# Designs tried in a protein design run: designed miniproteins, single chains, continued (4). Part 50

Each design is a single chain, and the fold is of that chain. pLDDT is the mean over its residues in the fold that is shown.

## One batch from the design tools (miniprotein)

Design m13710
Fold by ESMFold2-Fast:
Structure m13710 (fold): chain A 88 residues (1-88)
Amino acid sequence: MEELKELIRQLVENPDDLEVARKLAEYLGLPPEFAKDIVALIKTLKNAGFSKEEIEEFLLRFAELVRQGKKDYLKEISRLALEALDKA
C-alpha cells in the first residue's frame, strides 16, 4: 500500500515522468502502454484545476479497483473523472 501511495504522489508531482507511470502500471499488473493514458489523465485533471490531493485520491481509488480485479478499468476511470468534476 505505501509503495502505491508513493508512486502516485511522485507521478502527480511530475506528470511527465513516464518511467514512474510505467512502474505504477507494472505494480498494478497493467500493460506498460497504459502508462501514457495515466499521464494524459493526470495532465487533463491538472489543467481542469484539480488539486494535487484530489488527483491523488482519484488515482488511489482507480488503483484499488484494479487491485480488486475489476475488468472495466476504462469505464471506472471515466466514472471517477466525472465524479471528480461534479465535486469541483
Scores: mean pLDDT 72

Design m13711
Fold by ESMFold2-Fast:
Parts: structure tokens; C-alpha cells; sequence
Structure m13711 (fold): chain A 105 residues (1-105)
């Protein structure tokens, strides 16, 4: 759903700002705009891809903070959204990130 991706990208923006990562802040803002635009146009596939990307970014930021349980959950959500969008490559990459974090837990 659009609201889940907005929460993920907003959280990524907050974490990026707290880490001094202006690039992640900018990317998070762009993802918020993409999710809202796709939602307004009824572009379900585009929305699902942007949700997947938002959760991947959130997972990477959580991993940087050592919040491995939060990172794992974010990567798992990312994989599910990419799968729903039919983006098998995106789903596979998100699953690989989830598996990497699981090995650290």
C-alpha cells in the first residue's frame, strides 16, 4: 500500500538526516514523490517498485546503525514489494541483503 512506502521513505529520510547522509535524504524525498505520483495515477506497479526501493534504503540505513532486526524486516518487505511488481531482479537483490543480515544475527 502507498502509505507503507511513504512511512518507509519518511523513516529513511529521518535516519539519513540523523546520520548526516544528505544523499539518502535526497533519495528518500524522491521516493516519496514517486510513490505519491504513482498512487495518484493508479500506477500500481510503479508504486510497488518505489515501495521496494524505499524498504531497501531503510534496511541499508538500519544496517549502518547496527539495527539488524529492523534491517532484516525492511529487506524482507522490499523483496515482497518487488515480487508483487514482477521485478524478480529487485526481489532477488533484496533477498540477498536479507540473507546477509540473517547471517549476522
Amino acid sequence: PVDDGLRASQRAQDLGQSLGDQRSVTVSRGLQDAILSAGRRGDLRGAQISLGTSYTLLGLLYQRQGRLDDALRSYQLSARYYQRAGDDDGAQRAQQLADQVRQQL
Scores: mean pLDDT 85

Design m13712
Fold by ESMFold2-Fast:
Structure m13712 (fold): chain A 93 residues (1-93)
Amino acid sequence: MAKEMAEQAKEGALLAGEGGSEGNASLATGGVLRAMGSAISGALKEGKKGGEEAAKGALEGAEEAKKRAKNEDGKRSAELAGKAAINAAKGFA
């Protein structure tokens, strides 16, 4: 489960960066919510360790998304997804 939530969180951060880069607010918001929701699910199902693994996945996705970002909006969306996942993991663990 933790690995699955980490993969979901990473994909969320990547989608947030892509949506921000393309000016697609719906995709960017969906990516942030996916990263955050995966961290919450990880923390609720597997406690602190589950939340931390999901947050780590989101951070890895955010760093990769920032590297791929075409503009500042893409980088900011990726950073927001990573921060949202970390804050969610801390709040529920």
Scores: mean pLDDT 78

Design m13713
Fold by ESMFold2-Fast:
Structure m13713 (fold): chain A 70 residues (1-70)
Amino acid sequence: SRKEFLEELVEYLKSLGFSEKEAEKIAKEILEAYENKDFDKINEILDSYGLSEEEKEEIERLLVRYHILS
């Protein structure tokens, strides 16, 4: 579900050192871009927050899982 995806993404971002508030903001931005099919925007968001290639790959895995469960 959308809620479960947001919760998993928030917990992952918190594990990377983001605060609860920042993690929620980032997660919502990613999900909005994904729902709009703006994949370029997703990459811009991830780059703007300084995520590594490995961290981006984990987020991509979460998005693929969300897509399959949606």
Scores: mean pLDDT 83

Design m13714
Fold by ESMFold2-Fast:
Order: structure tokens, then sequence, then C-alpha cells
Structure m13714 (fold): chain A 118 residues (1-118)
């Protein structure tokens, strides 16, 4: 499971549009991957935030995958957004620690809008 979640996070944050399509395909096959955790309690959303860092293209592609998840699996996405790792950190808390202000604000706006609409 750790390897599958890491691969999915890599596809989301690669900066390649073809990898975004592959990530979406994997989520269509197994939407529960959004709430599955690795050995440290991290979801794919937490892993993707950690991998994206200050790469604007990676954050843009993460937002595309999140938009797909919001449209097709809103209740599962809501659970993933609120889910904490073993240290009590949500994906937004991880973004606050790791992302630049511009990238953090883009992700924060999406996550807050998604939670309000679900």
Amino acid sequence: MDAELQELADLITSGNEEDVKKAIEKLKENPELLTKTDSKGRTVLILAVQRAGNDEKAVENLLKVLEFAFENYPEILKKAILQTDKYGNTPLMVALLLLSEENRLKLQKFLEDALRKI
C-alpha cells in the first residue's frame, strides 16, 4: 500500500499532463485510495502536498486531480481533506508548513471551497 500511494502522489505532482490522466484513471478504479494511509498515517493528498513543495506546475496538477475528485467522489474527498497523519496534521496543515504563500493560498482556497460545498 505504501508503494501504491507514493506512486499515485508522484503521478499527481510530476508536472506532466499525461501523469495527471494516469492519476485520475487510478482514482476511477479505486476512489478509496483517497482515504487509504501509508505506514505513517499519510493519505495520498498529504503525500502529494509534501512532494509538490514550491513547484507551481505540481500544485496546478494537484488542483486538477482534486477538482476531478470533488466532482466524482465529494464525500470521499471531504474525508481525505479532514484526515490527519500520525502527527495530527491535515493536508492543509502540511501545506502551511511546506508550501510557498502563493501555492498554499491556491490549495487552501480550493480545500475550503470544497468543504463548504460538500
Scores: mean pLDDT 83

Design m13715
Fold by ESMFold2-Fast:
Structure m13715 (fold): chain A 81 residues (1-81)
Amino acid sequence: MGKEEAEKLLEEARELLERARELLAKGTREDVLQAIRLVVEASGLLQTARTLPGADEKEVEELEREARELTAEVRAAVAAL
């Protein structure tokens, strides 16, 4: 029974990705570096959630897509520093 555990990991990953977007919007070097750390942490949580029985496949796929998009945005932001 991993559904509740998976749901909590997905909620935490979503919050980390949202925070990463806010930091990227600020555009400072420190905020961009912190956003990188949050995206990496969120990706780790999503990988763990995917291994749990009862994880919502569509929600995992959506959050993984958001993490990939944020990774591209972070790379662009780092190149602009």
Scores: mean pLDDT 83

Design m13716
Fold by ESMFold2-Fast:
Structure m13716 (fold): chain A 65 residues (1-65)
Amino acid sequence: MQKTISLLVAAAIEAVAEGKKFTFKEEGDTFIAEFDGSSERVKAIVEQAKKEAEKAGYKFIAKEL
């Protein structure tokens, strides 16, 4: 869980640096991330966050805007 949150924070920092939208929320056993899909760097960090969340038994929904 903490690795997933750390990666989501890193994605948020990268999105801010690029001037792009990024939000995430936790709903029970599910992480939901919404981000501007034009950022390949943010996409890469989100994919890593998804992988870590799923390893920890959480669901992860990535929504590209």
Scores: mean pLDDT 83

Design m13717
Fold by ESMFold2-Fast:
Structure m13717 (fold): chain A 61 residues (1-61)
Amino acid sequence: GPASEEEAREAGERAARLALERGLSEKDAQNLGDGVATMALLLGLSREGAERLAEAMARST
């Protein structure tokens, strides 16, 4: 089924952590994380889908 708000937020947090590791600022990493969480909810992604989106978006930075 689709990810819960909690699972989407966790995926966003994961994207933010990965972005920080890649050298993004705290603000840019947080914006990326918020975008991932919002997109996962809008698209109705599963938890696994949200996690994959997080990794892909962080890697694209």
Scores: mean pLDDT 85

Design m13718
Fold by ESMFold2-Fast:
Structure m13718 (fold): chain A 66 residues (1-66)
Amino acid sequence: GLGAAVRGALAAGVSEAQVREALLAAGLSQAQVDRILTTGEDVAVSPEQAAAADRRLKALVVAVLS
């Protein structure tokens, strides 16, 4: 789920600010982003938003590890 992808990015060294920006850029609302970061639970998002968020988070992980 998206919560697991967020935890993976944070564990890899991506900052909370970078994760927040990536999720907002994927079309999530501020409230949805706050819920994921605070609770670690998945929020109701479209498959399109989830795919966009996953791609952005993976790109950030690669950038941090490079």
Scores: mean pLDDT 82

Design m13719
Fold by ESMFold2-Fast:
Structure m13719 (fold): chain A 70 residues (1-70)
Amino acid sequence: MLSKEELREMLLAKSGSDTITVAQLVEVAEELGIPREVVFDLLVQKNITTDTISIDQAVEILTEAQRETF
């Protein structure tokens, strides 16, 4: 499992900003071996309906997704 700091670094490298698209988040998850379905389930659980989220939210989602996957 990657740390929150490592996840943040990957997400910032992918987005180039303090926000990230759901599509970019899914690409990072796939690079980590996390099924996209796990990411979408977490987005639904958190009532995220926007095409973009903050890097802080993305770090939280990937941290939870790693725990569910591994």
Scores: mean pLDDT 81

Design m13720
Fold by ESMFold2-Fast:
Structure m13720 (fold): chain A 74 residues (1-74)
Amino acid sequence: GPSLEEEALRVWSEAMRRLQAAKTPAEVDAVYAEAMRRLDELESKATDPEVLEFIRLVRRGLEAAYAERKALLA
């Protein structure tokens, strides 16, 4: 099966695509909430500190993308 890093990258790719397509603040919020929920699940499975740090880097990237998209739709 895919690694936790590969799964985190899939969450990132899907979330970025969906954030770009979102037209309302509510749609942006829904995309972000689902992406963060999925990353929380991956973090709970991670035992390697390097894997945890990678998932947290993806999380920080999504937080920034969410804030930017939300501001553009304000």
Scores: mean pLDDT 89

Design m13721
Fold by ESMFold2-Fast:
Structure m13721 (fold): chain A 104 residues (1-104)
Amino acid sequence: SMRDRLIEELKELHERVKAQLRADAAARGLTPEQVDFALKKLDEIAEDVIEAIRAGATPEEVLRLIQEKMLKLFEEYRDKHPEAAELLLGALGTLAVELQRLLS
């Protein structure tokens, strides 16, 4: 189905975004704990997006979900884990832009 194809493309995108996040973290000298935190949150958001698509969410609803999760994570972690939050926001921004292309 078109939905199954979209989910597979999203899984491929998720792996590319994870690779970019690891490269950016290494370039910035982040700790393994900061990288693991950001990757775990990225994985959780990607899984939520996949489940929303499986449940029949529209393109607009999927994009809104990502934006809402980005805002919540930034507000929760900006003061306690600023470096990991910045890294994660960059990764989620890339995910949102590339997903918008896939959903158009």
Scores: mean pLDDT 85

Design m13722
Fold by ESMFold2-Fast:
Structure m13722 (fold): chain A 71 residues (1-71)
Amino acid sequence: MTKALVSVELKDDSEEAIERVKEILKPYATKIEVEGNWVIAEFDNEEKAKKAAELLEKDPLVKSVKIAYLT
């Protein structure tokens, strides 16, 4: 399986914004880490990563979303 990494940049580093993004990622992600205003999630499946990224791109608290595909 191709693993994927989704990096989410938030407009602010508030606890509420971070927790909201984590809740969106939880059903899809195998691991979630937080670094300041960035939330980084690992996925065991490319399709799960794409679904999560699509949902996050539509969220008004999200500044940017990046997907990296791991071999």
Scores: mean pLDDT 80

Design m13723
Fold by ESMFold2-Fast:
Structure m13723 (fold): chain A 91 residues (1-91)
Amino acid sequence: SLEDLVDQTVEELLKLAKETGDIKLLVRAIEISGQMVVIERSKNNPETKKANLEGLIALLEDIKKETADNPRLVKLISQVIAKIQEELAKI
């Protein structure tokens, strides 16, 4: 599911943050989690939900560029983006 892929992405970002000491990765994990809350709250408004899903894609594309040297994260982020695009096609 989308939630499972997001959870895996957040876990990998937190793991990398612990291994590298890079606080920016921790901030990115928090940003993803916050955007998921915003999307859940917008589920009854199609226009707001669409805008928030597009915002999550933009955030994930930035993180993907920042973590381009980590193929596991690139793959997970790409899978999350694809799943969000499937949800956008239903709106």
Scores: mean pLDDT 85

Design m13724
Fold by ESMFold2-Fast:
Structure m13724 (fold): chain A 111 residues (1-111)
Amino acid sequence: MLERMKERADVVIETAEKLREIGTEFQIELLEKRGDEEGARRVRREHELALRLTPEFREKIYEKLEALSEEDLSMETLNEIIGEQSKEFGERIRKELAEWEEEERRRREAE
C-alpha cells in the first residue's frame, strides 16, 4: 500500500511540475513581448526555486506517508498531506524569492 501511495504522490507532483513549466514559459513570453524584462526575470527565478525545492517537497511527503499505519493510508490522507506540504512549499518559494528580490535591489543600488 505505501508504495502505491508514493507512486500516486509522484504522479501528482510530476503533473503539477509540468503544468508549472508550461505556465512559466507562457508568462515569460508574455512579459518579454511587453518589454517587462524585470517581471520575466522574477518568473524565471521563481521557477528555478521551485525546481530546486521539489526533491525536498517529495521527500517530506514520503516521510509523512511512511509515518502512517497501513489503516491510515488512503486517498483522503494523501490529499491532506499534499495540501499541507504544498502550502509550506509555496511559502518557502515566496520567502526565498523575496530575499532574492531584496538582494537584487541592493546590488543595483550599489553601483
Scores: mean pLDDT 83

Design m13725
Fold by ESMFold2-Fast:
Structure m13725 (fold): chain A 61 residues (1-61)
Amino acid sequence: PKISVEKRDGKYVVVTELLGVTHETEVESEEEAQKMKEHGEKLIEEVRELLEEYERKLAEE
């Protein structure tokens, strides 16, 4: 998964690419776009680690 921020005609667009699917979210400010990107990146990392731990925990229990 990848997240990027694009500027279009004075608007900020957060583009999320997940498993070949592209999702676009328009936001009013650069700060909001940056927060969305950071939140999404953190969520992706947490989900990846959580999935590994979940499978390991289920196999060990």
Scores: mean pLDDT 74

Design m13726
Fold by ESMFold2-Fast:
Structure m13726 (fold): chain A 73 residues (1-73)
Amino acid sequence: SSRFENAVATLKSMDPVFAGRFIVKIAEEVSREEAVRLAVEVLKTQSEENRKKILDVIEALDPELAKEIRKAL
């Protein structure tokens, strides 16, 4: 959907720390399923270094969400 594509594009343009925090916020305010879906699409487009930074932030805030995202990758 256009909303999903816009969210992915926005997250890709963010600093990795802010992107990680925003993904956690989506899990809290929208759904965990949507957060996992967005995170997987964003992470697939990032450098190895940025993927690590995003995942580290998510793990610090919500370790179970980080585990779900890693399983979906």
Scores: mean pLDDT 85

Design m13727
Fold by ESMFold2-Fast:
Structure m13727 (fold): chain A 89 residues (1-89)
Amino acid sequence: MKFGGGDVEGAKELLKKIEAGELSPKDALLGAETTLGLALIRESVSKLALKRSTGEDKEKAEKLLKEAQQAIELAEQALKIAQEKLAAA
């Protein structure tokens, strides 16, 4: 499934599937944890790229960092919902 890439679109798709009840509580939790982990890796890579880049490459790295931070926020929302659903089961 393409929702596990740690990007904003993948995190949005995962959140939508969790809210729609398309995933078991266990699969929702695993998907949310995986997406968050990958988004955190993307943030780390983007921070390193930003530190080592200048000019146009720096602007691209800043955009990637912002996108990674948005994916983290969405993945954290998905994780919270998945944890709440698991606790309610």
Scores: mean pLDDT 80

Design m13728
Fold by ESMFold2-Fast:
Structure m13728 (fold): chain A 87 residues (1-87)
Amino acid sequence: SGEFKKKVLENKEILLKQAKKANPEQFAVVALSQAEMIRDFFEKNATPEMLKVFEELTKELIEEEGLEEEVARAIALISVTLALKED
């Protein structure tokens, strides 16, 4: 739904602002750790639509923001999973 995508984008913007203020190595460690903790929840609960939003956001973060793939995937996963919990 439009509300789900809006929440994902809001979460992404917050995480990007944090990434830009933080030391890149320190941010990567925290983001990757958070992504690892929520990965099983995401894989169990994600619909095909949510997986598509995750992949599209990951691509955007790599192509438009120049993030490394692992960090981009972590931000995308956190953004989508937080939106799932905001029902």
Scores: mean pLDDT 82

Design m13729
Fold by ESMFold2-Fast:
Structure m13729 (fold): chain A 94 residues (1-94)
Amino acid sequence: SAEAEELIDRGLKLAYQAALLANDQAALERIVALAKELSANKDNLEKQIEILERLLALIDEMLARHADDPRVVELLRRARRSVEEAIRILKEEL
């Protein structure tokens, strides 16, 4: 789905920007690894959903860790919404 791909790209970009702003090196490395796994599983819907659910868990970890930074929180909330919507679309395609 082109719509799901756009939402995934947006979610990854926003999460990456949040990690950069927060100077969260561990999160940056995990986001890059998840993006690479998504690229490797482009034609596997079940695996993409699994990887995106792991990205949501990472975003939730980052929200808890950086709760005192309103700019980071706003980027992460936007990332979370994009990833949740992508998961919803992909689950409807199963």
Scores: mean pLDDT 91

Design m13730
Fold by ESMFold2-Fast:
Structure m13730 (fold): chain A 100 residues (1-100)
Amino acid sequence: SPEEEFLARVQELAEEAGRLMRENNVDEAFADAVEKRILGAILRFAAGLISPEEAAEEILAAYDEAIRYAKSQGLEDLAARLEEIRRELERLTREFLERA
Protein backbone atom coordinates (compact mmCIF):
# COMPACT_ATOMS: atom_id res chain seq x y z
CA SER A 1 0.00 0.00 0.00
CA PRO A 2 1.12 3.65 -0.32
CA GLU A 3 1.16 3.84 3.50
CA GLU A 4 3.34 0.72 3.83
CA GLU A 5 5.72 2.02 1.12
CA PHE A 6 5.93 5.43 2.83
CA LEU A 7 6.61 3.91 6.29
CA ALA A 8 9.27 1.57 4.84
CA ARG A 9 11.07 4.53 3.21
CA VAL A 10 10.87 6.61 6.42
CA GLN A 11 12.39 3.67 8.36
CA GLU A 12 15.17 3.23 5.73
CA LEU A 13 16.08 6.95 5.96
CA ALA A 14 16.06 6.82 9.79
CA GLU A 15 18.43 3.81 9.73
CA GLU A 16 20.76 5.68 7.32
CA ALA A 17 20.73 8.78 9.57
CA GLY A 18 21.49 6.65 12.66
CA ARG A 19 24.37 4.94 10.85
CA LEU A 20 25.83 8.30 9.73
CA MET A 21 25.61 9.68 13.28
CA ARG A 22 27.39 6.62 14.72
CA GLU A 23 30.09 6.71 11.99
CA ASN A 24 30.78 10.32 13.06
CA ASN A 25 31.08 9.33 16.78
CA VAL A 26 27.86 11.04 17.85
CA ASP A 27 26.92 10.04 21.40
CA GLU A 28 25.05 6.69 21.25
CA ALA A 29 22.38 7.88 23.73
CA PHE A 30 21.62 10.90 21.50
CA ALA A 31 21.55 8.83 18.28
CA ASP A 32 19.29 6.26 19.97
CA ALA A 33 16.95 9.00 21.29
CA VAL A 34 16.54 10.50 17.78
CA GLU A 35 15.79 7.06 16.27
CA LYS A 36 13.28 6.26 19.07
CA ARG A 37 11.53 9.61 18.55
CA ILE A 38 11.09 8.84 14.83
CA LEU A 39 9.95 5.24 15.54
CA GLY A 40 7.57 6.51 18.25
CA ALA A 41 5.93 8.90 15.78
CA ILE A 42 5.56 6.06 13.23
CA LEU A 43 4.02 3.74 15.85
CA ARG A 44 1.58 6.41 17.15
CA PHE A 45 0.52 7.16 13.55
CA ALA A 46 0.06 3.42 12.80
CA ALA A 47 -2.02 3.09 16.02
CA GLY A 48 -4.29 5.99 14.93
CA LEU A 49 -3.21 8.20 17.85
CA ILE A 50 -1.89 11.07 15.71
CA SER A 51 -2.63 12.40 12.21
CA PRO A 52 -0.28 11.89 9.22
CA GLU A 53 0.49 15.63 9.43
CA GLU A 54 1.38 15.39 13.16
CA ALA A 55 3.58 12.33 12.51
CA ALA A 56 5.38 14.17 9.68
CA GLU A 57 5.97 17.24 11.89
CA GLU A 58 7.45 15.13 14.73
CA ILE A 59 9.71 13.11 12.38
CA LEU A 60 11.01 16.29 10.69
CA ALA A 61 11.52 17.89 14.15
CA ALA A 62 13.68 14.90 15.16
CA TYR A 63 15.88 15.48 12.09
CA ASP A 64 16.07 19.22 12.89
CA GLU A 65 17.32 18.28 16.39
CA ALA A 66 19.97 15.93 14.92
CA ILE A 67 21.12 18.62 12.43
CA ARG A 68 21.40 21.25 15.21
CA TYR A 69 23.41 18.79 17.33
CA ALA A 70 25.79 17.99 14.44
CA LYS A 71 26.36 21.70 13.78
CA SER A 72 26.93 22.38 17.51
CA GLN A 73 29.66 19.68 17.52
CA GLY A 74 31.36 21.10 14.39
CA LEU A 75 30.35 18.02 12.35
CA GLU A 76 29.58 20.03 9.19
CA ASP A 77 29.76 17.06 6.76
CA LEU A 78 27.36 15.05 8.96
CA ALA A 79 25.01 18.07 9.19
CA ALA A 80 25.01 18.41 5.37
CA ARG A 81 24.22 14.67 4.91
CA LEU A 82 21.41 14.84 7.49
CA GLU A 83 19.99 17.92 5.68
CA GLU A 84 19.97 15.87 2.43
CA ILE A 85 18.05 13.05 4.19
CA ARG A 86 15.64 15.61 5.70
CA ARG A 87 14.94 17.09 2.22
CA GLU A 88 14.18 13.59 0.84
CA LEU A 89 11.90 12.89 3.84
CA GLU A 90 10.09 16.22 3.31
CA ARG A 91 9.53 15.30 -0.36
CA LEU A 92 8.23 11.80 0.58
CA THR A 93 5.95 13.28 3.27
CA ARG A 94 4.51 15.89 0.87
CA GLU A 95 3.79 13.18 -1.75
CA PHE A 96 2.17 10.93 0.88
CA LEU A 97 -0.04 13.73 2.27
CA GLU A 98 -1.14 14.66 -1.29
CA ARG A 99 -2.46 11.06 -1.65
CA ALA A 100 -4.17 10.96 1.77
Scores: mean pLDDT 83

Design m13731
Fold by ESMFold2-Fast:
Structure m13731 (fold): chain A 62 residues (1-62)
Amino acid sequence: SLERAREEARRAFEEALAATGGDLRLAAVRAASAVIPKAKTQEEVDAVLATIAELYRERLAA
């Protein structure tokens, strides 16, 4: 489901951000690499990428 895909993307981004010591770019790449292979539809891939991009932008604005 799209909601599950977004939730997995959020968790992966947060985990990657902690693991990289706050490297936003590397965290985004690692989160996408971890979650995209689990996506079953194009809509789920788009939801994952949109969620990671949103979190990345929010962190840049802070």
Scores: mean pLDDT 86

Design m13732
Fold by ESMFold2-Fast:
Structure m13732 (fold): chain A 92 residues (1-92)
Amino acid sequence: SLKELVKKLTIAQLKLVAAETELDLLERALDKIPEEEARRMLRTVRRLLEEVERIVEEALKSDDPEIQQQAEKMRERIEELRKRLEEVEKRV
């Protein structure tokens, strides 16, 4: 249902903010933290992005134009964060 899909998108948005926050912290502190901690943070970001991506894929199948538009914006944000994640992984 649309109501349940909206709730899932809200959860996905919160997870996306959490992933970006973790990645921002990691990028700023990478050379100042232990490698084990950096790897743990990278795993957290990757897991969050994977969870958001699953919800976005479901939302993109919706016939609702507003849901579709929200999902497209989130997909673009996921792609940006994945590129940043890959750059950080090269440094660890």
Scores: mean pLDDT 88

Design m13733
Fold by ESMFold2-Fast:
Structure m13733 (fold): chain A 73 residues (1-73)
Amino acid sequence: TITVTATLRSKDSEKAAKEAEERLKKVPGVVSAKAEPDPNDPSKVKVTAVVEDQEAKDNAVKELVKLQNELDS
């Protein structure tokens, strides 16, 4: 297993956190996903995912990049 950590930025960190968890859980090979607003910076979301292999890691990272691009809109 591989642990993936990322930080997302959003004007609505609670909504972004829920969306990140839901999208990551739909990625094949993701064992667990958790996202929470950063208590020290309400514009940031801390994301942690555990994935089975490198392919799942690459797909999880791609989903987070897509989500960040949507949040930047």
Scores: mean pLDDT 82

Design m13734
Fold by ESMFold2-Fast:
Structure m13734 (fold): chain A 100 residues (1-100)
Amino acid sequence: MAAVEALRRVARRFLEMAGLTLEDEHKLKSEIQKLLVEILKASDEEIPPLVEKFLATSSEEQREEFATTLLQLARALEDPEVVEAVRRMLEELGVEVPEL
């Protein structure tokens, strides 16, 4: 699975679990949650620069929270291809992958 498709599936799962729609952006609690909504609104070509910009402006704590959030959401989808695609993307971006 491509990283972009895995990110879109993770972002959709976040909205479903939170009971939110794209119009509920004002109810989002964190920059990571805002990024997930932006991913759903973006084209495939826009997603990598969005993630890179987030990571470039993020603290080490925010990068760890980002990795943990994505992996937890990916596991909630019960699709090992999504989990593996998310892990590879995080490794390629130089983000520390938590053991979950």
Scores: mean pLDDT 76

Design m13735
Fold by ESMFold2-Fast:
Structure m13735 (fold): chain A 83 residues (1-83)
Amino acid sequence: KEEIEELKKKIEETKKELDSENVRAQRYGDEADKYLEKYKEDPSYKEKYWEAIARTAQEVANIVGLIADRKKLERELKKLEEE
C-alpha cells in the first residue's frame, strides 16, 4: 500500500506540473500571436516573435515529456492495484 500511495503522489505532482506547463505554453503562444501581428507591420518585432515561438515549442516538449511520465506512473499504479 505504501508503494501505491507514493505512486499516487508522484502522479498528482506530475499532473500539477502538467497544468503549470499548459498555462505557460498558452501564455507564450498568446505572446507569439501578439508579436506576429506586430511583426507584420514592423520588422523590429521579428526577434520577440521568434523568442515567443521558441519558448512555446520548449513548453510543448516539456508537456509531451510530462504526459509520457504520467502515463508510465499510471501504468505502474494499475499493475500494483491488480496484484
Scores: mean pLDDT 83

Design m13736
Fold by ESMFold2-Fast:
Structure m13736 (fold): chain A 83 residues (1-83)
Amino acid sequence: MELVVEVPGSVGEEARALGVDPEEAIERAAERLAGEAAALAAADPSLTGVVIRAADTPAGLALGRRAKALLEARGIPVRLEVV
């Protein structure tokens, strides 16, 4: 089975509203998402991969792609789906 995680399209807008650097906010969110997904995959050996469902927004796609790269670097198979 696969672990499904969702990336909201609002991440970039929330970063802008708070006056933080959107690129840094995306990187931190991607690290958190990848860490949480990797921990879940390690806890459940029946998980054969991760599906990241990203909103079709620049911030959502950037976060989804970065989280995918971080998980793949840990040896976890990842599929990115745009929703």
Scores: mean pLDDT 75

Design m13737
Fold by ESMFold2-Fast:
Order: structure tokens, then sequence, then C-alpha cells
Structure m13737 (fold): chain A 93 residues (1-93)
């Protein structure tokens, strides 16, 4: 879970670096800040249900940024990393 969250953050940082416009960079940066906050909350949570909700919100945030920017491979890889974190956490229940 923690490693998958870190991979998602790393991929989003690459999407920010490769943003084709200031508008795309701002949208991706805003999403990255939210994903960092939600990911950290999920890691620190003692409640699996709360952690799952936070990761699902992070996934929605990444997908919204990907749609808003017209799609980017790094944002798609970030989404896959969060999906892996969600599946790993579900298996721990």
Amino acid sequence: VKEDIQRAIDHMEEAVKNAPSLEHQQATSDALLEVRRLGQKAINSQDVEEALEDLERALSTIRAANEKTGGHPALQEAARAVERAIESLKKQI
C-alpha cells in the first residue's frame, strides 16, 4: 500500500514536469497535492474503511486530472498504482 501510494505520487510528479501548458501544470499540481494528502491520511489511518475511502478519492482526483488534461501516460500509471493500493488493502481485511 505505502509503496504503491509513493509510486502514484512519483508518476504524478512526472506528469507535472511534462505538462504542455501552465493550465495543465496547475491542474496536475493541484491534483498531486490532494493525492499526497489523501495518501498520507490513508497510510496513517487505523480504520481500513477510512483508508479505502481516502484512496478511492485519490483515484477519482487522478482520473479527473487525466480527463481535464486530455490524458497523460504518467497520470494513467498513477491511477494504476492507487488501484493496486486499494486491492492490497482490501486483501488485508
Scores: mean pLDDT 81

Design m13738
Fold by ESMFold2-Fast:
Structure m13738 (fold): chain A 98 residues (1-98)
Amino acid sequence: MKIPNVPEKYREEAKKAIELYEKGLDAFKQGNYEESLKYFREALGIFKKLYYEYPDNKDIIEFLAKVVEFLSKVYEAMGDEEKAKKYRDYAELLKSQI
């Protein structure tokens, strides 16, 4: 996975968020939805901060959309359709900006 094109001072934060996203994907593939949810929530927090600072950065928007889309999938797998829909709608909104 490529590191988002962000200013140097935020590259370490972006790298950490990507590592958390990858851990979330691994947990999701193993069916460990609680662990997956934890990692995706942590990645979401970092990417939301970066998105607030750089709202026009397409790489940040793309990674934020990916994290939110997988949060939707985790909640769907857990049977929480209300939360699944909220994150799905948010992912669609983000994708419309890229």
Scores: mean pLDDT 82

Design m13739
Fold by ESMFold2-Fast:
Structure m13739 (fold): chain A 116 residues (1-116)
Amino acid sequence: MEEARAALLNGDYDKAIALAEQKVAELPPDSEEAVNAYTLLAEGYLKKGDYDKAIQYAEEALRLRPDHPRAYIVLAKAYLKKGDYDKAIEYAERALQVHPDNPLAKELLEEAKKKK
């Protein structure tokens, strides 16, 4: 996971995705590390502009842990990029329910409302 996170921070999204996919394959399905690996996959695909895969992996992270704020942020960003402003608003608000002071969630909510 540290190597996958470092690759994501360095902009090497293909390496981050490959390392996170390997972690998902070797980890117990309901582990916190598996939830973090699915979230990293979602973030990696979001950065590559593959919004459908970003949504798919973020939803998988939420299936395992419904109260996961990073997954809601990915969903809000992906739906915003797809032009689904109603869903972008919904997921940004859900991220704020988990963490009320999240500046990314506040920014996403404002952007989605301006475009609607």
Scores: mean pLDDT 83

Design m13740
Fold by ESMFold2-Fast:
Structure m13740 (fold): chain A 57 residues (1-57)
Amino acid sequence: VISSLTQDQRDLIRAMRRGIREARREGTFNRSRFDRAIQAIATMLGVDPSVIRALIR
C-alpha cells in the first residue's frame, strides 16, 4: 500500500510502472536499466530497493 507516500513519490512510482509496462510491451525491457532505475528511485526516496520493486509489481 502506498497511502503513506507523498503525491510526488506516488507519481514517481506510477511513472516507473508505466515505463516498465511500455518497455515490456515493446520488447525493449532491459533488466540492467530496470535495476539501476529502481536503485536510483530507492536512494531518492530513502527506502530499500525491494520496497520499490514491491510497489511497482
Scores: mean pLDDT 70

Design m13741
Fold by ESMFold2-Fast:
Structure m13741 (fold): chain A 61 residues (1-61)
Amino acid sequence: IDQEEVDLGLALIAVGVARILAEKGKVEEALEFLDEMAKRFEKNPKAKKVLEEARRELEAA
């Protein structure tokens, strides 16, 4: 199993966690969490893109 697939799965879980935080009114905490996760997956462009897109979605809401 490829590390890229594992990293993408973890990124999707992180997006879910961030959405729950935003729903609870912790939008700033959610954005900060996504930024830290994007740094961790800097070498995986698919995972980073998913995290960055989620960040933009929450920021626009």
Scores: mean pLDDT 80

Design m13742
Fold by ESMFold2-Fast:
Structure m13742 (fold): chain A 82 residues (1-82)
Amino acid sequence: MEKKSKLQEKLVEMTRLVQDRDVDGLVETVEEIIKLLEEMGHLQQAQQIRQLLEQIRQSTDHSEIVRLAQQIISLVSQSLRS
């Protein structure tokens, strides 16, 4: 239960960081999400999110970062429904 609450808090934080254009904060928050998903046993979702995070690190386009962040939010939300 507590890890699901932390994931929800991190999803809200991701949305804020995307709006603020804080890429460094977004990267840190996504790394925390990956760790929580791995601890919960959602290894496939964690691997997919790790691939998206590497794309965020390499991107200089805010529109691309928004798109990647939305994909991560969808994968995390899907994990929370399982």
Scores: mean pLDDT 82

Design m13743
Fold by ESMFold2-Fast:
Structure m13743 (fold): chain A 80 residues (1-80)
Amino acid sequence: SELEELRARRAAAEAQMSPEELIAATRALLDTVLANPEWVSPEELALVRETAEKMREASPEEQLALRDELAERLRALDAA
């Protein structure tokens, strides 16, 4: 499917990214979702807002951990 192809391309791109590039890409994605809240569920939007707030004062290591936590929490919502 197109969604699986997009996920595979994103995963391949992220595997080639530096930590700084991953953080920048994550922040850009969070900003995009916050600008388009109707594209996601209310539960997903709440997680994105929480993550964006935590990232503002987080170290680079903490920002990478928050990115991974967000991905896991979003997968849990998709499984429910």
Scores: mean pLDDT 77

